Designed miniproteins, single chains, continued (4). Designs and how they scored, part 76

Each design is a single chain, and the fold is of that chain. pLDDT is the mean over its residues in the fold that is shown.

## One batch from the design tools (miniprotein)

Design m14630
Fold by ESMFold2-Fast:
Order: structure tokens, then sequence, then C-alpha cells
Structure m14630 (fold): chain A 68 residues (1-68)
């Protein structure tokens, strides 16, 4: 829950999440889906399959959003 709260806080901050996604090279229409998937407790592979992005993209976003 603490990790999901942190990711949600970054999402609600808007600009911070947008900068992270811009640095990740994701298109704006995929950003919302990937961010919603990162809020999920599911494994990286399950999220990647559900959202239609690579596992590496999910891992990079989780690392960037959840790590300082």
Amino acid sequence: SALLDRVRALYDAGASAEEIFARSGLPPEERAKVLAAVLSPDPDQTIADAVGVSVATVRRLRRTLLAP
C-alpha cells in the first residue's frame, strides 16, 4: 500500500509523472495506461501483457516512480 500511495502521489503531482514518462520516451496516450498499470499490485510481466508494453518499460517506470 505504501508503494501504491507513493506512485499515486506522483501521479497526482502531474508534472513529475509527465517528466518521468517524457524521459522514458512513452507517447502521451500510453502514459495513462502504463501509470494505471504501475498502480497495480500485479507482477511486471502481467502488467506488460495487459497494457501492451515491454517488461523492461514496466520495470523502468516502476524503478523511476517508486525509487527516489
Scores: mean pLDDT 61

Design m14631
Fold by ESMFold2-Fast:
Structure m14631 (fold): chain A 100 residues (1-100)
Amino acid sequence: MEKAIEELREEARRLLAEDPDDPANQMRAQILLEQAESLEAMQAAIDLITALVYAKQGRYDEAEALAGISREELEQLVELYEKGDIEGMNELYQQARARR
């Protein structure tokens, strides 16, 4: 997944560098960047869900390594998940990752 995201961003950057004033290149670059953002969001969601499963199993070291957030924040995410507070989960996860 990460390599595919990197390749999409690199291709978009290349198109913009070749002819930044070409509207066809601008449109293609935008589509590639939007695809990269969608894949990155999907990967982040997969990592979060996997980390929550690990945390619920007491496998906090593996959850921390995968999600890149602290054990304390993982415990808070599990609590929010059980409450069905999807908005709170997203906010906590974004804030935690922004600190890295």
Scores: mean pLDDT 76

Design m14632
Fold by ESMFold2-Fast:
Structure m14632 (fold): chain A 96 residues (1-96)
Amino acid sequence: ILTLAQQSIDSIEELLKTAQDLLDSGPEKAPEAARLAREAYAHGVVTAELLDSLADHHKDDPKLTAQLREYAALHRELARRARELADAAEAAADAA
């Protein structure tokens, strides 16, 4: 579970990096950057909710529950960054 949570973080970070690189390459790539950033946002939100649900099922293991909640919080922070990037990319696309 924790290994999969870390792999999810790594995957979302790769999506955000790719989206940022596309946005930095010019306004013609802004729509694609926005799409990838929105995908990163959806993955972050869904995985955070899944991790919180798993924590609720493991209430008898306080250490595991705390770790799952921490990974959920990290996914929500990545989702926030993804939303900001998506908004910036959509603004760049509209300005072009």
Scores: mean pLDDT 84

Design m14633
Fold by ESMFold2-Fast:
Structure m14633 (fold): chain A 92 residues (1-92)
Amino acid sequence: MRERAAELLLEAAELLAEATEDPAEAAEIREAGREAARLIREGMSPEEAVAIAETVVAAAEKIAETGSEKQAELAKKAKELAEEAARIAREA
């Protein structure tokens, strides 16, 4: 279960980074995704895992609102993956 949630969150962060125009912001998103996945794999609380996934969802919604059509598509997919990661974390 934890590995699946970590994989989904990493994929969500990668898609969100691809949707971002700023290379520095994209690098920060990728790094945050790697750190969150590490914490999930090491067994952080379900509440903490859900909070991190919800932060990714909020960021994806903002990019979908303000970005291009291609950025909105990537952000929407990132949101779906992060919501699935949160669902798995809540069931753990």
Scores: mean pLDDT 77

Design m14634
Fold by ESMFold2-Fast:
Formats: C-alpha cells, sequence, structure tokens
Structure m14634 (fold): chain A 90 residues (1-90)
C-alpha cells in the first residue's frame, strides 16, 4: 500500500466520522463518501462471486480477481482473501 493510498483511506474515515457526528460536509466530500459506498458494494459483490467461483470455475475466479484489482484491492489484500477462502473450503 502506498502512502497516498493510506492518506486516502484515512481521509475517507475522517469524512465518514464527520457525517456520523452530524458535522456539515461539502458537495465534494459527500460525493467522495457516495463513491466509496458504491465501490464498497461492488467489491462486496465481487468477493462473494470469487468465493463461489474459487473451486468451480478457475477462469471466472481469475476474472473476479482482475475486477477487484481494478476496484483498487491490493495484491496483499487479495492474497489474504485467497488464504481465507482456502482455509474455509479446506
Amino acid sequence: MTEEEREEKLRLAELIEKYIQGKPLSEEELKLIEEEVERSLRISRLIRELWRAYRTDAAKAEEYEAELRREGVSEEELAKLRELIERFLA
């Protein structure tokens, strides 16, 4: 994970905290929260589909991993996800 990726995650966490606390947010800050929510929903769906495909369709599993990379999921996060899937399917 790069320093810029860490800073983006920290900023998003701060914006979510401001929203929960009822502090005013700009239109740009609200858009960032909306984009992150939409991204999180897409990632959640891809993880579920990867889990289903992992032992049944290797080609589809690779395609879902590629989509997760496009959504910004790191190779480290993908490796941890694969370890979890293998552990629970073993």
Scores: mean pLDDT 77

Design m14635
Fold by ESMFold2-Fast:
Structure m14635 (fold): chain A 99 residues (1-99)
Amino acid sequence: NDYIKEVEKKAKPIAEELYPFIREVLRKANPDLPDEKIEQAARELAEDIAVGLVKFPDNLELLYERAEKTLRYLAEQGLLKPEAIPFVLEAIKKWIEEK
């Protein structure tokens, strides 16, 4: 219970910082998708990455594998084109590594 709350508390500001960046990346990768779908995908992806960064700060490889899995899930839900996954993943890696 306390562990989950602590992860959420630390993840929230990271997710808020990530959201506008992820939204812009997803918009560029999926210009034909409605804003509603882009916003939903960006919110879910930013939250998952933020939680991953808090839980696995020393394991970027695992974080990137989790991010790719989330991107594939979003593509299955019609919130992302599968062809955009490599582009979005590389943008996320660059943001994390340039921080």
Scores: mean pLDDT 82

Design m14636
Fold by ESMFold2-Fast:
Structure m14636 (fold): chain A 100 residues (1-100)
Amino acid sequence: SKEEAKKLLEEARRLAEEALKSPNPLVQVAARQIIEAVELLEEYLETGDPRLLLEAEISLGLAQIALGVGIATGVLSEEDIELLRRAIEKVEEAIKLLKE
């Protein structure tokens, strides 16, 4: 369970790092929030501090808002949308595993 969560977080980081190459400011905001959520969850795996889990969920929520704004305004490429959606899904799956 923790091993699977770690793998999902590594995949999410890779996807977010790829998205971060985009010059689009909304993509960069979303990608940075995903990376923040991953880092908070990696620290949660070490410490078990439930505040880190909550902070990670907040960062993920901010990434979802940035993605939603970008989709609604039509300013995102299909590639950027796919990378961000996949990264968000991996973080959500990791959180679900950590909550059991």
Scores: mean pLDDT 89

Design m14637
Fold by ESMFold2-Fast:
Structure m14637 (fold): chain A 62 residues (1-62)
Amino acid sequence: SMKELLELREKLLEAIRRRDEEEYERIYAKLKPKEQERLEVARETAEKLREIGDEIDEELAK
């Protein structure tokens, strides 16, 4: 979720501020997959909206 992404970014910045290398690596590992996951969901949503548009066009053509 967006909230989780923002919380992880805040923790990452705090780890940098504290010079905590171990915490930085741990948070970074969690942040990267969640960012990729969000992009994939956005792509799937765009594809579904396109499919719905095509279905409406097909119905109107009857």
Scores: mean pLDDT 74

Design m14638
Fold by ESMFold2-Fast:
Structure m14638 (fold): chain A 55 residues (1-55)
Amino acid sequence: SELDQRMVDVVLDIARNPDRDWTVRELAKRVGQSPATFSRNFKRFFGVSPRTFLS
């Protein structure tokens, strides 16, 4: 789905810029979602919360 591709793109952007101070709010904005909705979808897709992934 288009959401699947957007989630993959987000992870690739993090991988390309690992030293950047990424926030859940910024990542949510990139996919057009609220932070809460983004966090639920991210955990569903990747098995971990965005906060855990960025830690």
Scores: mean pLDDT 81

Design m14639
Fold by ESMFold2-Fast:
Structure m14639 (fold): chain A 100 residues (1-100)
Amino acid sequence: SELEKLAEEGLKKFEELLENNESSDKLLKLLSEFYKKALDLMEKKNVDEAKFYEILIKFYEKVLELVKKYRPDDTELIEQIESAIEVLKKKLEEIKKEKE
């Protein structure tokens, strides 16, 4: 999947930014750019919406693990990512209910 490949490439780049001690603003910008590219890919390739959100949730969960590994004391960044995961999980639940 092109979306799964985009997620793997994004995760590798995110880890590189963490290893290089780049600012939280740069990390958040990378996540924002990834989300926009993922949305464009979903629309252009007619990707199933549930599958799209499942891949995004997995991506952000791995991002959260990396932040906890490299910056465990960055509680603000951790809380922002956890909040984003919760929003995505709620969207996935709503999509699954619409298919019933």
Scores: mean pLDDT 84

Design m14640
Fold by ESMFold2-Fast:
Structure m14640 (fold): chain A 74 residues (1-74)
Amino acid sequence: SDAEILDLISKLLEAIVRGDLESAYEYLDLISKKLGMSKEQVEELKKLIEEAVAADPAERRRLLQQIAQKILDA
């Protein structure tokens, strides 16, 4: 359901803010399976997650918004 996807996105974004890549990848895996994402879509999101973890807080906020939007558009 859309509510389940929104909950998983919230958990994914929280994991990124904490720098918890292991949890972030677990949430991405659950999201990708629920939405039937392609391998290419998953790899693109992994790259954005890595960039967000490495970013300063202001740039991270923009990347988190981009990640959420890409998942919702998938």
Scores: mean pLDDT 87

Design m14641
Fold by ESMFold2-Fast:
Structure m14641 (fold): chain A 74 residues (1-74)
Amino acid sequence: PVPALEDLTRAVHEAIRDLLPVSLEELRAETERHGGNVVAAVEELSADLPPEVKRELAVRVTAALLRTIGDALE
């Protein structure tokens, strides 16, 4: 089973909000702009951040996605 895009977007938002303080609505809007690609949305919203922060964001996004997909498989 594939988790709903809303569940993925919410999980990602919760995981990154201390590093990238965007609203859930902003993350949804950017995800829509990228055809439902939450990873691309986070990359766009973090484009001007230092490389070390972008790497931490990538780790947190990946972990949040894996947890959400894992929960859906149970």
Scores: mean pLDDT 80

Design m14642
Fold by ESMFold2-Fast:
Structure m14642 (fold): chain A 90 residues (1-90)
Amino acid sequence: MKETLEAIKKMVEKALKFLEEGDLEAAEYTLTMAIMSLTVAIRTASEEDKPILEEILKLVQEALDYALAGDAEAAREKLEKALELLEKAI
């Protein structure tokens, strides 16, 4: 689990960098990969860890929706919150 969450954290950090650079396509791809990895992590998580991982997934999904809408600022805000929760979950 910890290694999976560290990999997801790196994906979120990479997506933030792409958003800062204006590369929305790369950000969208990276966020989609993070969502898939989070979905798998939630399936195998303990009941105690599920709520925080589900909140992280929701934030990353909202970030993807904002990125698809071209709202990089809103997407970035959601990802920054997701990173804070990921650091607590690791």
Scores: mean pLDDT 84

Design m14643
Fold by ESMFold2-Fast:
Structure m14643 (fold): chain A 70 residues (1-70)
Amino acid sequence: MLTEEAKERVYKASVNEAKKAIQKLVDEGKIDEARKYKERVVESTRKILGDELAEKVQAELDKYLEELIK
């Protein structure tokens, strides 16, 4: 059983790795691939960590991607 501290650590690590992958895809001009990758990360988080953390990942990655493509 994951503790709340372990869930928070996994959440932060997942967001950081997702941001790196999204940045790379955006730098390569693959905006659609970056969007698909984001959706996969959110769905994976929902299955593993639950809806609340998945919504936080969605919001943070949406903001990050939007700022990168401006």
Scores: mean pLDDT 82

Design m14644
Fold by ESMFold2-Fast:
Formats: structure tokens, C-alpha cells, sequence
Structure m14644 (fold): chain A 93 residues (1-93)
């Protein structure tokens, strides 16, 4: 649903605004992949995968692990919502 995607986008923006290094990494990935929707989806999926791996690092604080996990989960919600929007758009054509 659009509402769940908007909530995930808002939370993602908040985390990235508070963590400029993570924002730079995501922006660089998105720019490298290019503006096409499939390329952007791939960039978001790759970034989420990296965040899940970072969240498993036993040397990190629980707060840092939860931050990476929460960001990754919100990115997964965004990707799923984009895919559902594409499927719904195809049914209307």
C-alpha cells in the first residue's frame, strides 16, 4: 500500500538525515546503477543486504545494530511497495 511505503520513506529519510555516511553510500549506489526503476530497486536491495550484514557485527552496540536493521527493514518495505505498484500499473494497461 502507498501509506506503508510513505511511512517507510519518512523513517528512511530520518535515519539517513541522522547518519550522513549511510546517506552518501546509498546515493553513490543509486547514481552508479542509474535512474531506471529496476536499477534503483537493485541499488536499494544491495544497500539493505549490506545493512543486514552490518547489523550482525558482534562488535557493534545494540543501538547501532538496531539502526542498521531498522533502515534495512524500511528499505525492504519500499522495494516491496514499488514492485506492487508496478504490478498494479500493468493490470491497468
Amino acid sequence: SRQKALDALKETQKILDENPDLREELVALMEKKGPDIDNQIQALKEFAKKLYEKAKDPSLSEEEKEKYKKLAENLDIIVEAIKKEQEEAEKLK
Scores: mean pLDDT 83

Design m14645
Fold by ESMFold2-Fast:
Structure m14645 (fold): chain A 77 residues (1-77)
Amino acid sequence: GVRDDASLLSFLDTVKETATEILGEKATEEAVKEGLKRRPTVESVISMLIDKAKELGVDIVEFTDRISKAVEERLMK
């Protein structure tokens, strides 16, 4: 977050929605929880989601591209 936790939560909702479509709800929830436990930042959550994607055999390049597009769409409005 830049200014407040509301910005972080809003970013996390977008990332969680996209990750759930690829990894499933349970895997996404576990990764988000672990990321937030380490640091309450979007970067920490994305790092844990990438680690979970590797564990599940998901293409990391495709996964990171999908997350990046979701974040970019949100920033552009």
Scores: mean pLDDT 74

Design m14646
Fold by ESMFold2-Fast:
Structure m14646 (fold): chain A 83 residues (1-83)
Amino acid sequence: SKAEEALVQLAMRYTLSEEDLERLAERLRERLKASEEDIKRGVSFALAVNRHKMEKEGEEPLPLEEALELLDEYLATGRLPVP
């Protein structure tokens, strides 16, 4: 689904906190009326990928505002900027 894909693409390019993921999930429910199944799949993938990234010393997750802006851009254009 588009919701699952958006979470996967964001998590592959950026480090996202659990708070970021919760807010991205809320935005996807609001804008796409995404199913809970699709959201759970995307969040599970993102958590697995970001757990690995968070093991890197000094890597900080994206600020919430930036994470939401990137999601909005992906939903509008189907593309994300290079980190």
Scores: mean pLDDT 78

Design m14647
Fold by ESMFold2-Fast:
Structure m14647 (fold): chain A 80 residues (1-80)
Amino acid sequence: MTITVVGENGNTIEIDLSLSPEELAKKLEELLKKEGKDVKLTPEDAAIAREGLREALAQGKTTVTLDELDRISVRVVLER
């Protein structure tokens, strides 16, 4: 089960939601680095992002922007 994340500069990465939190963090870090953002993600950060991506996919979305993912991830953290 895969979903595409699009960065602000048009860089994309395809994420398989069955990946471990560590693998997912690594994939998101690669996208962020391509977007000029030097951000390190913890496995917990990646798990939160995965929950947001699962919600988007459940709504029929196959693509989300990095901005949308950030907004969803903030909401998921606030709901915990």
Scores: mean pLDDT 75

Design m14648
Fold by ESMFold2-Fast:
Structure m14648 (fold): chain A 76 residues (1-76)
Amino acid sequence: MPSAEEVREQLRAEAAATEAARDAVLASLPAEEREAARAQIDAVLAAARAAVAALEAGASVEEAFAVFGAIVEAAR
């Protein structure tokens, strides 16, 4: 099972990679899908940053994923 430290490092790395790839991914999509994809990517990035902040504050992996899921769900 991943530790809180491993999850924090993974989320930070994934957020950085997603942010770096964001423009290329959006440019590859049809115009009608691009706005929805942009909103989804921005929601996932915000959720990942909030989850990392929760883990840094001493939250459990389950609590961090609850924060992540709530932000992503609210953006739908």
Scores: mean pLDDT 78

Design m14649
Fold by ESMFold2-Fast:
Structure m14649 (fold): chain A 69 residues (1-69)
Amino acid sequence: MKKKRLEEAEKLAKELEPEVEELAKNRSSDPETVEKLKKFTAEKQKKIIEITGEKSATAEKVRKEIEKL
C-alpha cells in the first residue's frame, strides 16, 4: 500500500533532519561542509526512493534549506 511506503519515507527523512540541522549550525563558513551536506541529502533522498518507492517531501524541504546556506 502506497500510504505505508509514504509513512516509511517520512520516518527515514525525519532521521536526517536533526543531523542536517546540527551540521548546518556547526559550520564555520566552510563551503566544503555545505557541499557535503548537499550531497548527503541528495544521496539519502535517492535511498528513500529506492527503499520505499516514494519521494519524501521532508527530504526535499531539507535539501532546499541546505541550498540556502
Scores: mean pLDDT 67

Design m14650
Fold by ESMFold2-Fast:
Structure m14650 (fold): chain A 85 residues (1-85)
Amino acid sequence: MEEEIERLVREAGELLDRFVERVTEGGLTEEAIAEAEAALEAEFRELEERLRELAERASEEERELLHRRVGEVQRAAAARLEAAR
């Protein structure tokens, strides 16, 4: 399970990095955010479904780990976006 969590967390981080890159390339505008969301919509949906499926079969401790690790990559992406301002 930990290996699956780490793999999904890595994929989430990579997807968020691509989101941040698109938003920064677009000049950090609301339009750039909307375009980045639209471009990556299918990949975000697929990732959300995979995270949900993993959470359904995970133990309470594994769900806690998953939530903590996903939160870490989300915060890292937010920090990168803030640093680009």
Scores: mean pLDDT 81

Design m14651
Fold by ESMFold2-Fast:
Structure m14651 (fold): chain A 79 residues (1-79)
Amino acid sequence: KALEYALLGGLYAVLGNGTEGGRGALEGGRAALEEKDSDLGEQAASAGHTAYSAGKVMGDEEGERLGREGYELGRKAAE
């Protein structure tokens, strides 16, 4: 379910790997856009924002970038 993507993204960010969290959010955002699932889009945006914030704090440039991209795709799907 959509909630699972947000929880998974948050968990990866908490484990000190923003890159994995950001990748999860990005994949969730892509799936939400393909399936036109606005609820999944909201969850992907939330997970992406979490990964972006964690990446920024930890100095993980890749996690920060992936999280930002996941957030953007999630927001588009949420429309």
Scores: mean pLDDT 71

Design m14652
Fold by ESMFold2-Fast:
Structure m14652 (fold): chain A 75 residues (1-75)
Amino acid sequence: SLPKLTVHPELPEENQKALQLLVDAGLITRDVTPEHLPGIRDLQRAFGLPPDGVADEEFLAALKALIAASTRAVP
């Protein structure tokens, strides 16, 4: 679980993109519901991006870079 991060179920398309990237990177399992994922806006704040809840190309690039770094550390 990620206690400082929330999922925004009202934005399922954006949450699905973030969920899929996190699952593909092996950072979470498919058993984790959207309710236990970091929200798009919370991740945008962490990246220093405007928290508009839109998973734009810049946001996805930043998330993929973070995930790639994490994945290389996982065997």
Scores: mean pLDDT 56

Design m14653
Fold by ESMFold2-Fast:
Structure m14653 (fold): chain A 78 residues (1-78)
Amino acid sequence: MEKAKEEAIKALEEQARKNIELARSLGLDGAVRRIEKIREDAIAKIKATTDPQKMVQLVVAAAIEMIGVVIDELIRKR
């Protein structure tokens, strides 16, 4: 169980790191803050669950939400 949580959190942190790096390279300071909040919220949810399948779903949902944030901030900047 704990190994599944550690793997899920590690995957989520890696996705957040990549999206934050992309957002910073594009000058999207608002996206960086929103991605950090998504990461924190998703980690809290992963820690609260005992279902490995739900952990994977939470990681995937967070990744999609982070990409959506980058797109949203790009649209707002235009």
Scores: mean pLDDT 82

Design m14654
Fold by ESMFold2-Fast:
Structure m14654 (fold): chain A 106 residues (1-106)
Amino acid sequence: SAMVAQVQKLLDQLLRETDPSQIEALVAQIRSLIASARGDVATLRAIVELIWEALERETDPAVRRALARVMLYASRELLRDSETLEDILYAIGQILRAIGELLDLE
């Protein structure tokens, strides 16, 4: 979808960013796109997968914290919109993984 492509573009920009204020601005833009994907489980799952791919490539602790926070937000939105047991368990798994990443960065 166009939204998934836009999230990918913002994530690629975030991975190249070192300025804390620009990191916060990019996070806000990504969160806004996630919020606009409410009710679309397929798009939210795709966004969650993109954020995990970004986390696997990132080594900077500030950017990793930003990605983990965005992942937690996206996974919570996915859980809210999940109606099947399979989708609920997937979303819970992603929330726990995001919390684990945040704890490792403290």
Scores: mean pLDDT 86

Design m14655
Fold by ESMFold2-Fast:
Structure m14655 (fold): chain A 100 residues (1-100)
Amino acid sequence: EDEEDLKFLKEVVKKLIEWAREQGREDTAKVLEEILNKIEKAKSIRDLPVGDLGLLVLMATHAGLFEEADRLIETLRRYAKTPAEKAFVDRVEEVYRVKR
């Protein structure tokens, strides 16, 4: 499942990089390229900062990628282990629901 989750993250980030460039947001595209590089080096989603995953949810929501955002939130919730990580996921989901 980790390989499928990492493949999904790569696909989402690549879509967001294209979206950011179409919006003229080269600064955003560079941040997403850094996240993509981290995903390519990761062996598990747990190797990735929860903040980077939360940022992907918010960017996907802003880009109108609601199906991808829903799956990212589910993925974040599965990998959130500490109370702080769970609280962060709850906050990301709250922001996502307000924007949707």
Scores: mean pLDDT 80

Design m14656
Fold by ESMFold2-Fast:
Structure m14656 (fold): chain A 110 residues (1-110)
Amino acid sequence: DPAELERLKELGRRYLAVVEELMDELVARAAAGDEFARELSREARENKDMAGVLARWIGRRQGWSPATVERAVARLTALAKESRTSLAARERFMEAFLALAAGDLAAALA
């Protein structure tokens, strides 16, 4: 379906733009002496759990409680695993990530 392909392409473009923005911010904060940002930047390079790293960084940006961050990490990590075997799960992962980055916790955890 050409309309579905266009929606997925646009979703993917928005997802990549937000990931790049967050990673640039994380690296800049690490360079400025933020120890939490340094640890997350290092983990992103070494650990391959990018979904967990990004969820923890978003939580720091939003000022979320540790319990809220843990729920966000669990949700994105689960969707990331499913996205390896399903295009529908990949779409849900990108939508949940974008909602989380925008601070819409209810939409991200739906």
Scores: mean pLDDT 82

Design m14657
Fold by ESMFold2-Fast:
Structure m14657 (fold): chain A 57 residues (1-57)
Amino acid sequence: MAMEMPQKVLHAAGELLSEDPNPSREELREAAERVGASVSTVSEAVRALNEAIERNS
């Protein structure tokens, strides 16, 4: 289910989660700057993906 979140943000969040299930604030900021989104938007995408992974695992 797409939460009106841009695909670029979801991809960036997925990359962060591949390195660390709990990305640091600095990692969130770098991803946000790279995709032209806010830190809060990337943080929300990370949480949404983490919940989806938890439900499937």
Scores: mean pLDDT 74

Design m14658
Fold by ESMFold2-Fast:
Structure m14658 (fold): chain A 71 residues (1-71)
Amino acid sequence: MDKELEIMSEASRRAAERLSDLIKKVGDKRKEKAKTAKTPEEREQIAGDHGVALSPALSKEVDREIERLEK
């Protein structure tokens, strides 16, 4: 139980570390778009859109790190 959760957590950390430049780039783009947003609702939508764009890349990298940890 906890061992599988530990593997998932470690894989997630490694995936985030490998994609740190992409995460920063997505964050920077979100920050720039947020400056042009006039309402709180627009800012929330911009944040959500960037999350969706990053999610597939993170999921794929997490799967790869899980495979590495499981040998």
Scores: mean pLDDT 68

Design m14659
Fold by ESMFold2-Fast:
Structure m14659 (fold): chain A 64 residues (1-64)
Amino acid sequence: MEKAEKFLEGGKKLLEQAAKVGALEAALSYIEKEVDEMVKDGELTQEEGEKIKKELREHAEELK
């Protein structure tokens, strides 16, 4: 699995676990910060980072 796809899958699982303990917003904020750092460090393109953040936000809304 590509790094971006693996990170997205891991992020979704982290959000699901966080939702069970009422920490969904904190987990989403943490993952967004990590995506931004990966884009800054060149590990993800800006487009990949925006796509991951969008997918994670949409997944988080479904968990509410």
Scores: mean pLDDT 79

Design m14660
Fold by ESMFold2-Fast:
Structure m14660 (fold): chain A 63 residues (1-63)
Amino acid sequence: TARVRALVDRYADADGRLSRAAFARLMQTEFGHSDDQVTAIVRAVGQNVFSRAQAVAVLQRHR
C-alpha cells in the first residue's frame, strides 16, 4: 500500500491527479503491463483523470 502510494505520487501532477498518459506510463514502467493491457484497464475505469486514491485502488486490482 505505502509503496503503491509513493509510485502514484511520483507520477501525479501538482494537483495530485494522474492523466491517462501518466497512469499508463506508471503501469507500463513499474508493473510491466503491455500497452494493450493498460488500454483495457483505463477504458474499464472510464476516467480521463485519476485521484491518488482512485489510482491506488485500480493498481491494487490490476497488478
Scores: mean pLDDT 75

Design m14661
Fold by ESMFold2-Fast:
Structure m14661 (fold): chain A 75 residues (1-75)
Amino acid sequence: MIAFIRATLDNIKDMAEILREKNPAVEPLVQQTLEEVEKALSLIDAGADIDEIQKELLKAQLYLTRAWNALREAA
């Protein structure tokens, strides 16, 4: 479970960086995505409950989706 969550967070981080490179207009949403990724990683390192970790993962996914939508509108 945790290994899958870490892999998902790494993928979200990589996608966020790619979106930032494509258009600086999405940088605020990318920054929020990265902040939620860092929160989720901190919770994993602290041994927090899986439900708490999954909540931050969901937030990271939501901000990444918003960044993607903003990129589509800017194109």
Scores: mean pLDDT 81

Design m14662
Fold by ESMFold2-Fast:
Structure m14662 (fold): chain A 86 residues (1-86)
Amino acid sequence: MEKLKERLRETLKRAEELIKKAEELLKNGADKKEVMKLVIEAEAAVTVAEMMIWVLEKEGVDVSELQEEVDRLAKRAAELRAKIEA
């Protein structure tokens, strides 16, 4: 389970980097299509992280901290999507 937890942390780190890049590009007036590509990739990474959390919970692992991180990143990605679609 430690190896799956480490993979989950790496997936969350990737999602955060994608979100941060999307936020930077949006602030700099980049093309909305380019920003949306990063948002879609971040959303996909969050979905993979949610699946990993489900597996860890089934095995009786406490994932409360990692679940909070997933929820935070999912909310940020949704807020970015809303800004691009406005």
Scores: mean pLDDT 85

Design m14663
Fold by ESMFold2-Fast:
Structure m14663 (fold): chain A 96 residues (1-96)
Amino acid sequence: SSTLQQQVDTLLSRFHTHLESNGVDSLTISTLLSDLSSVLDLLSVENPTTEQEVAAALSRIGLAEELRAVGLHELADAVESSTSLEELLERLNAVL
């Protein structure tokens, strides 16, 4: 929906600003933004198949490890602990 897209766009903008303020390089920022967008898309699937649930879990784990690698442990914990789109949006917005 339009409202969900606005929430996603706002989160991605805040995430980008947070990465820049923490000195993350532009290539890594592009990768992290792309990976977060993919996680948000996977978590937005209604009635996901087991394969889609596994893909969402693996994408979240991968993003969390990338965030830890650049020292953003609170964002990594928020991503890894969030099993729904609503939880992820709330927990990331709380850290950002």
Scores: mean pLDDT 86

Design m14664
Fold by ESMFold2-Fast:
Structure m14664 (fold): chain A 78 residues (1-78)
Amino acid sequence: SLLAEIEALAEELRALGGAPAELLAEIAAELAPLFAELQAEVERNGTLTEEERARYIELSARLLREALERALAALRAA
């Protein structure tokens, strides 16, 4: 599952001594547009539907996985 992939990547980062503050900031920056979109949707509709919530969870998980993969690759290259 996507969550299992994220968990595995997070464990690899931990094994390499953890993520430095810069990598955490890069991950946060990658997720910021998705959170802004999510917040705007809540503001417009007053709440998220169950389907919208599931969609944003899936998108957040995919972006987090991609950000973690990128961070891990950068750490391995250093």
Scores: mean pLDDT 69

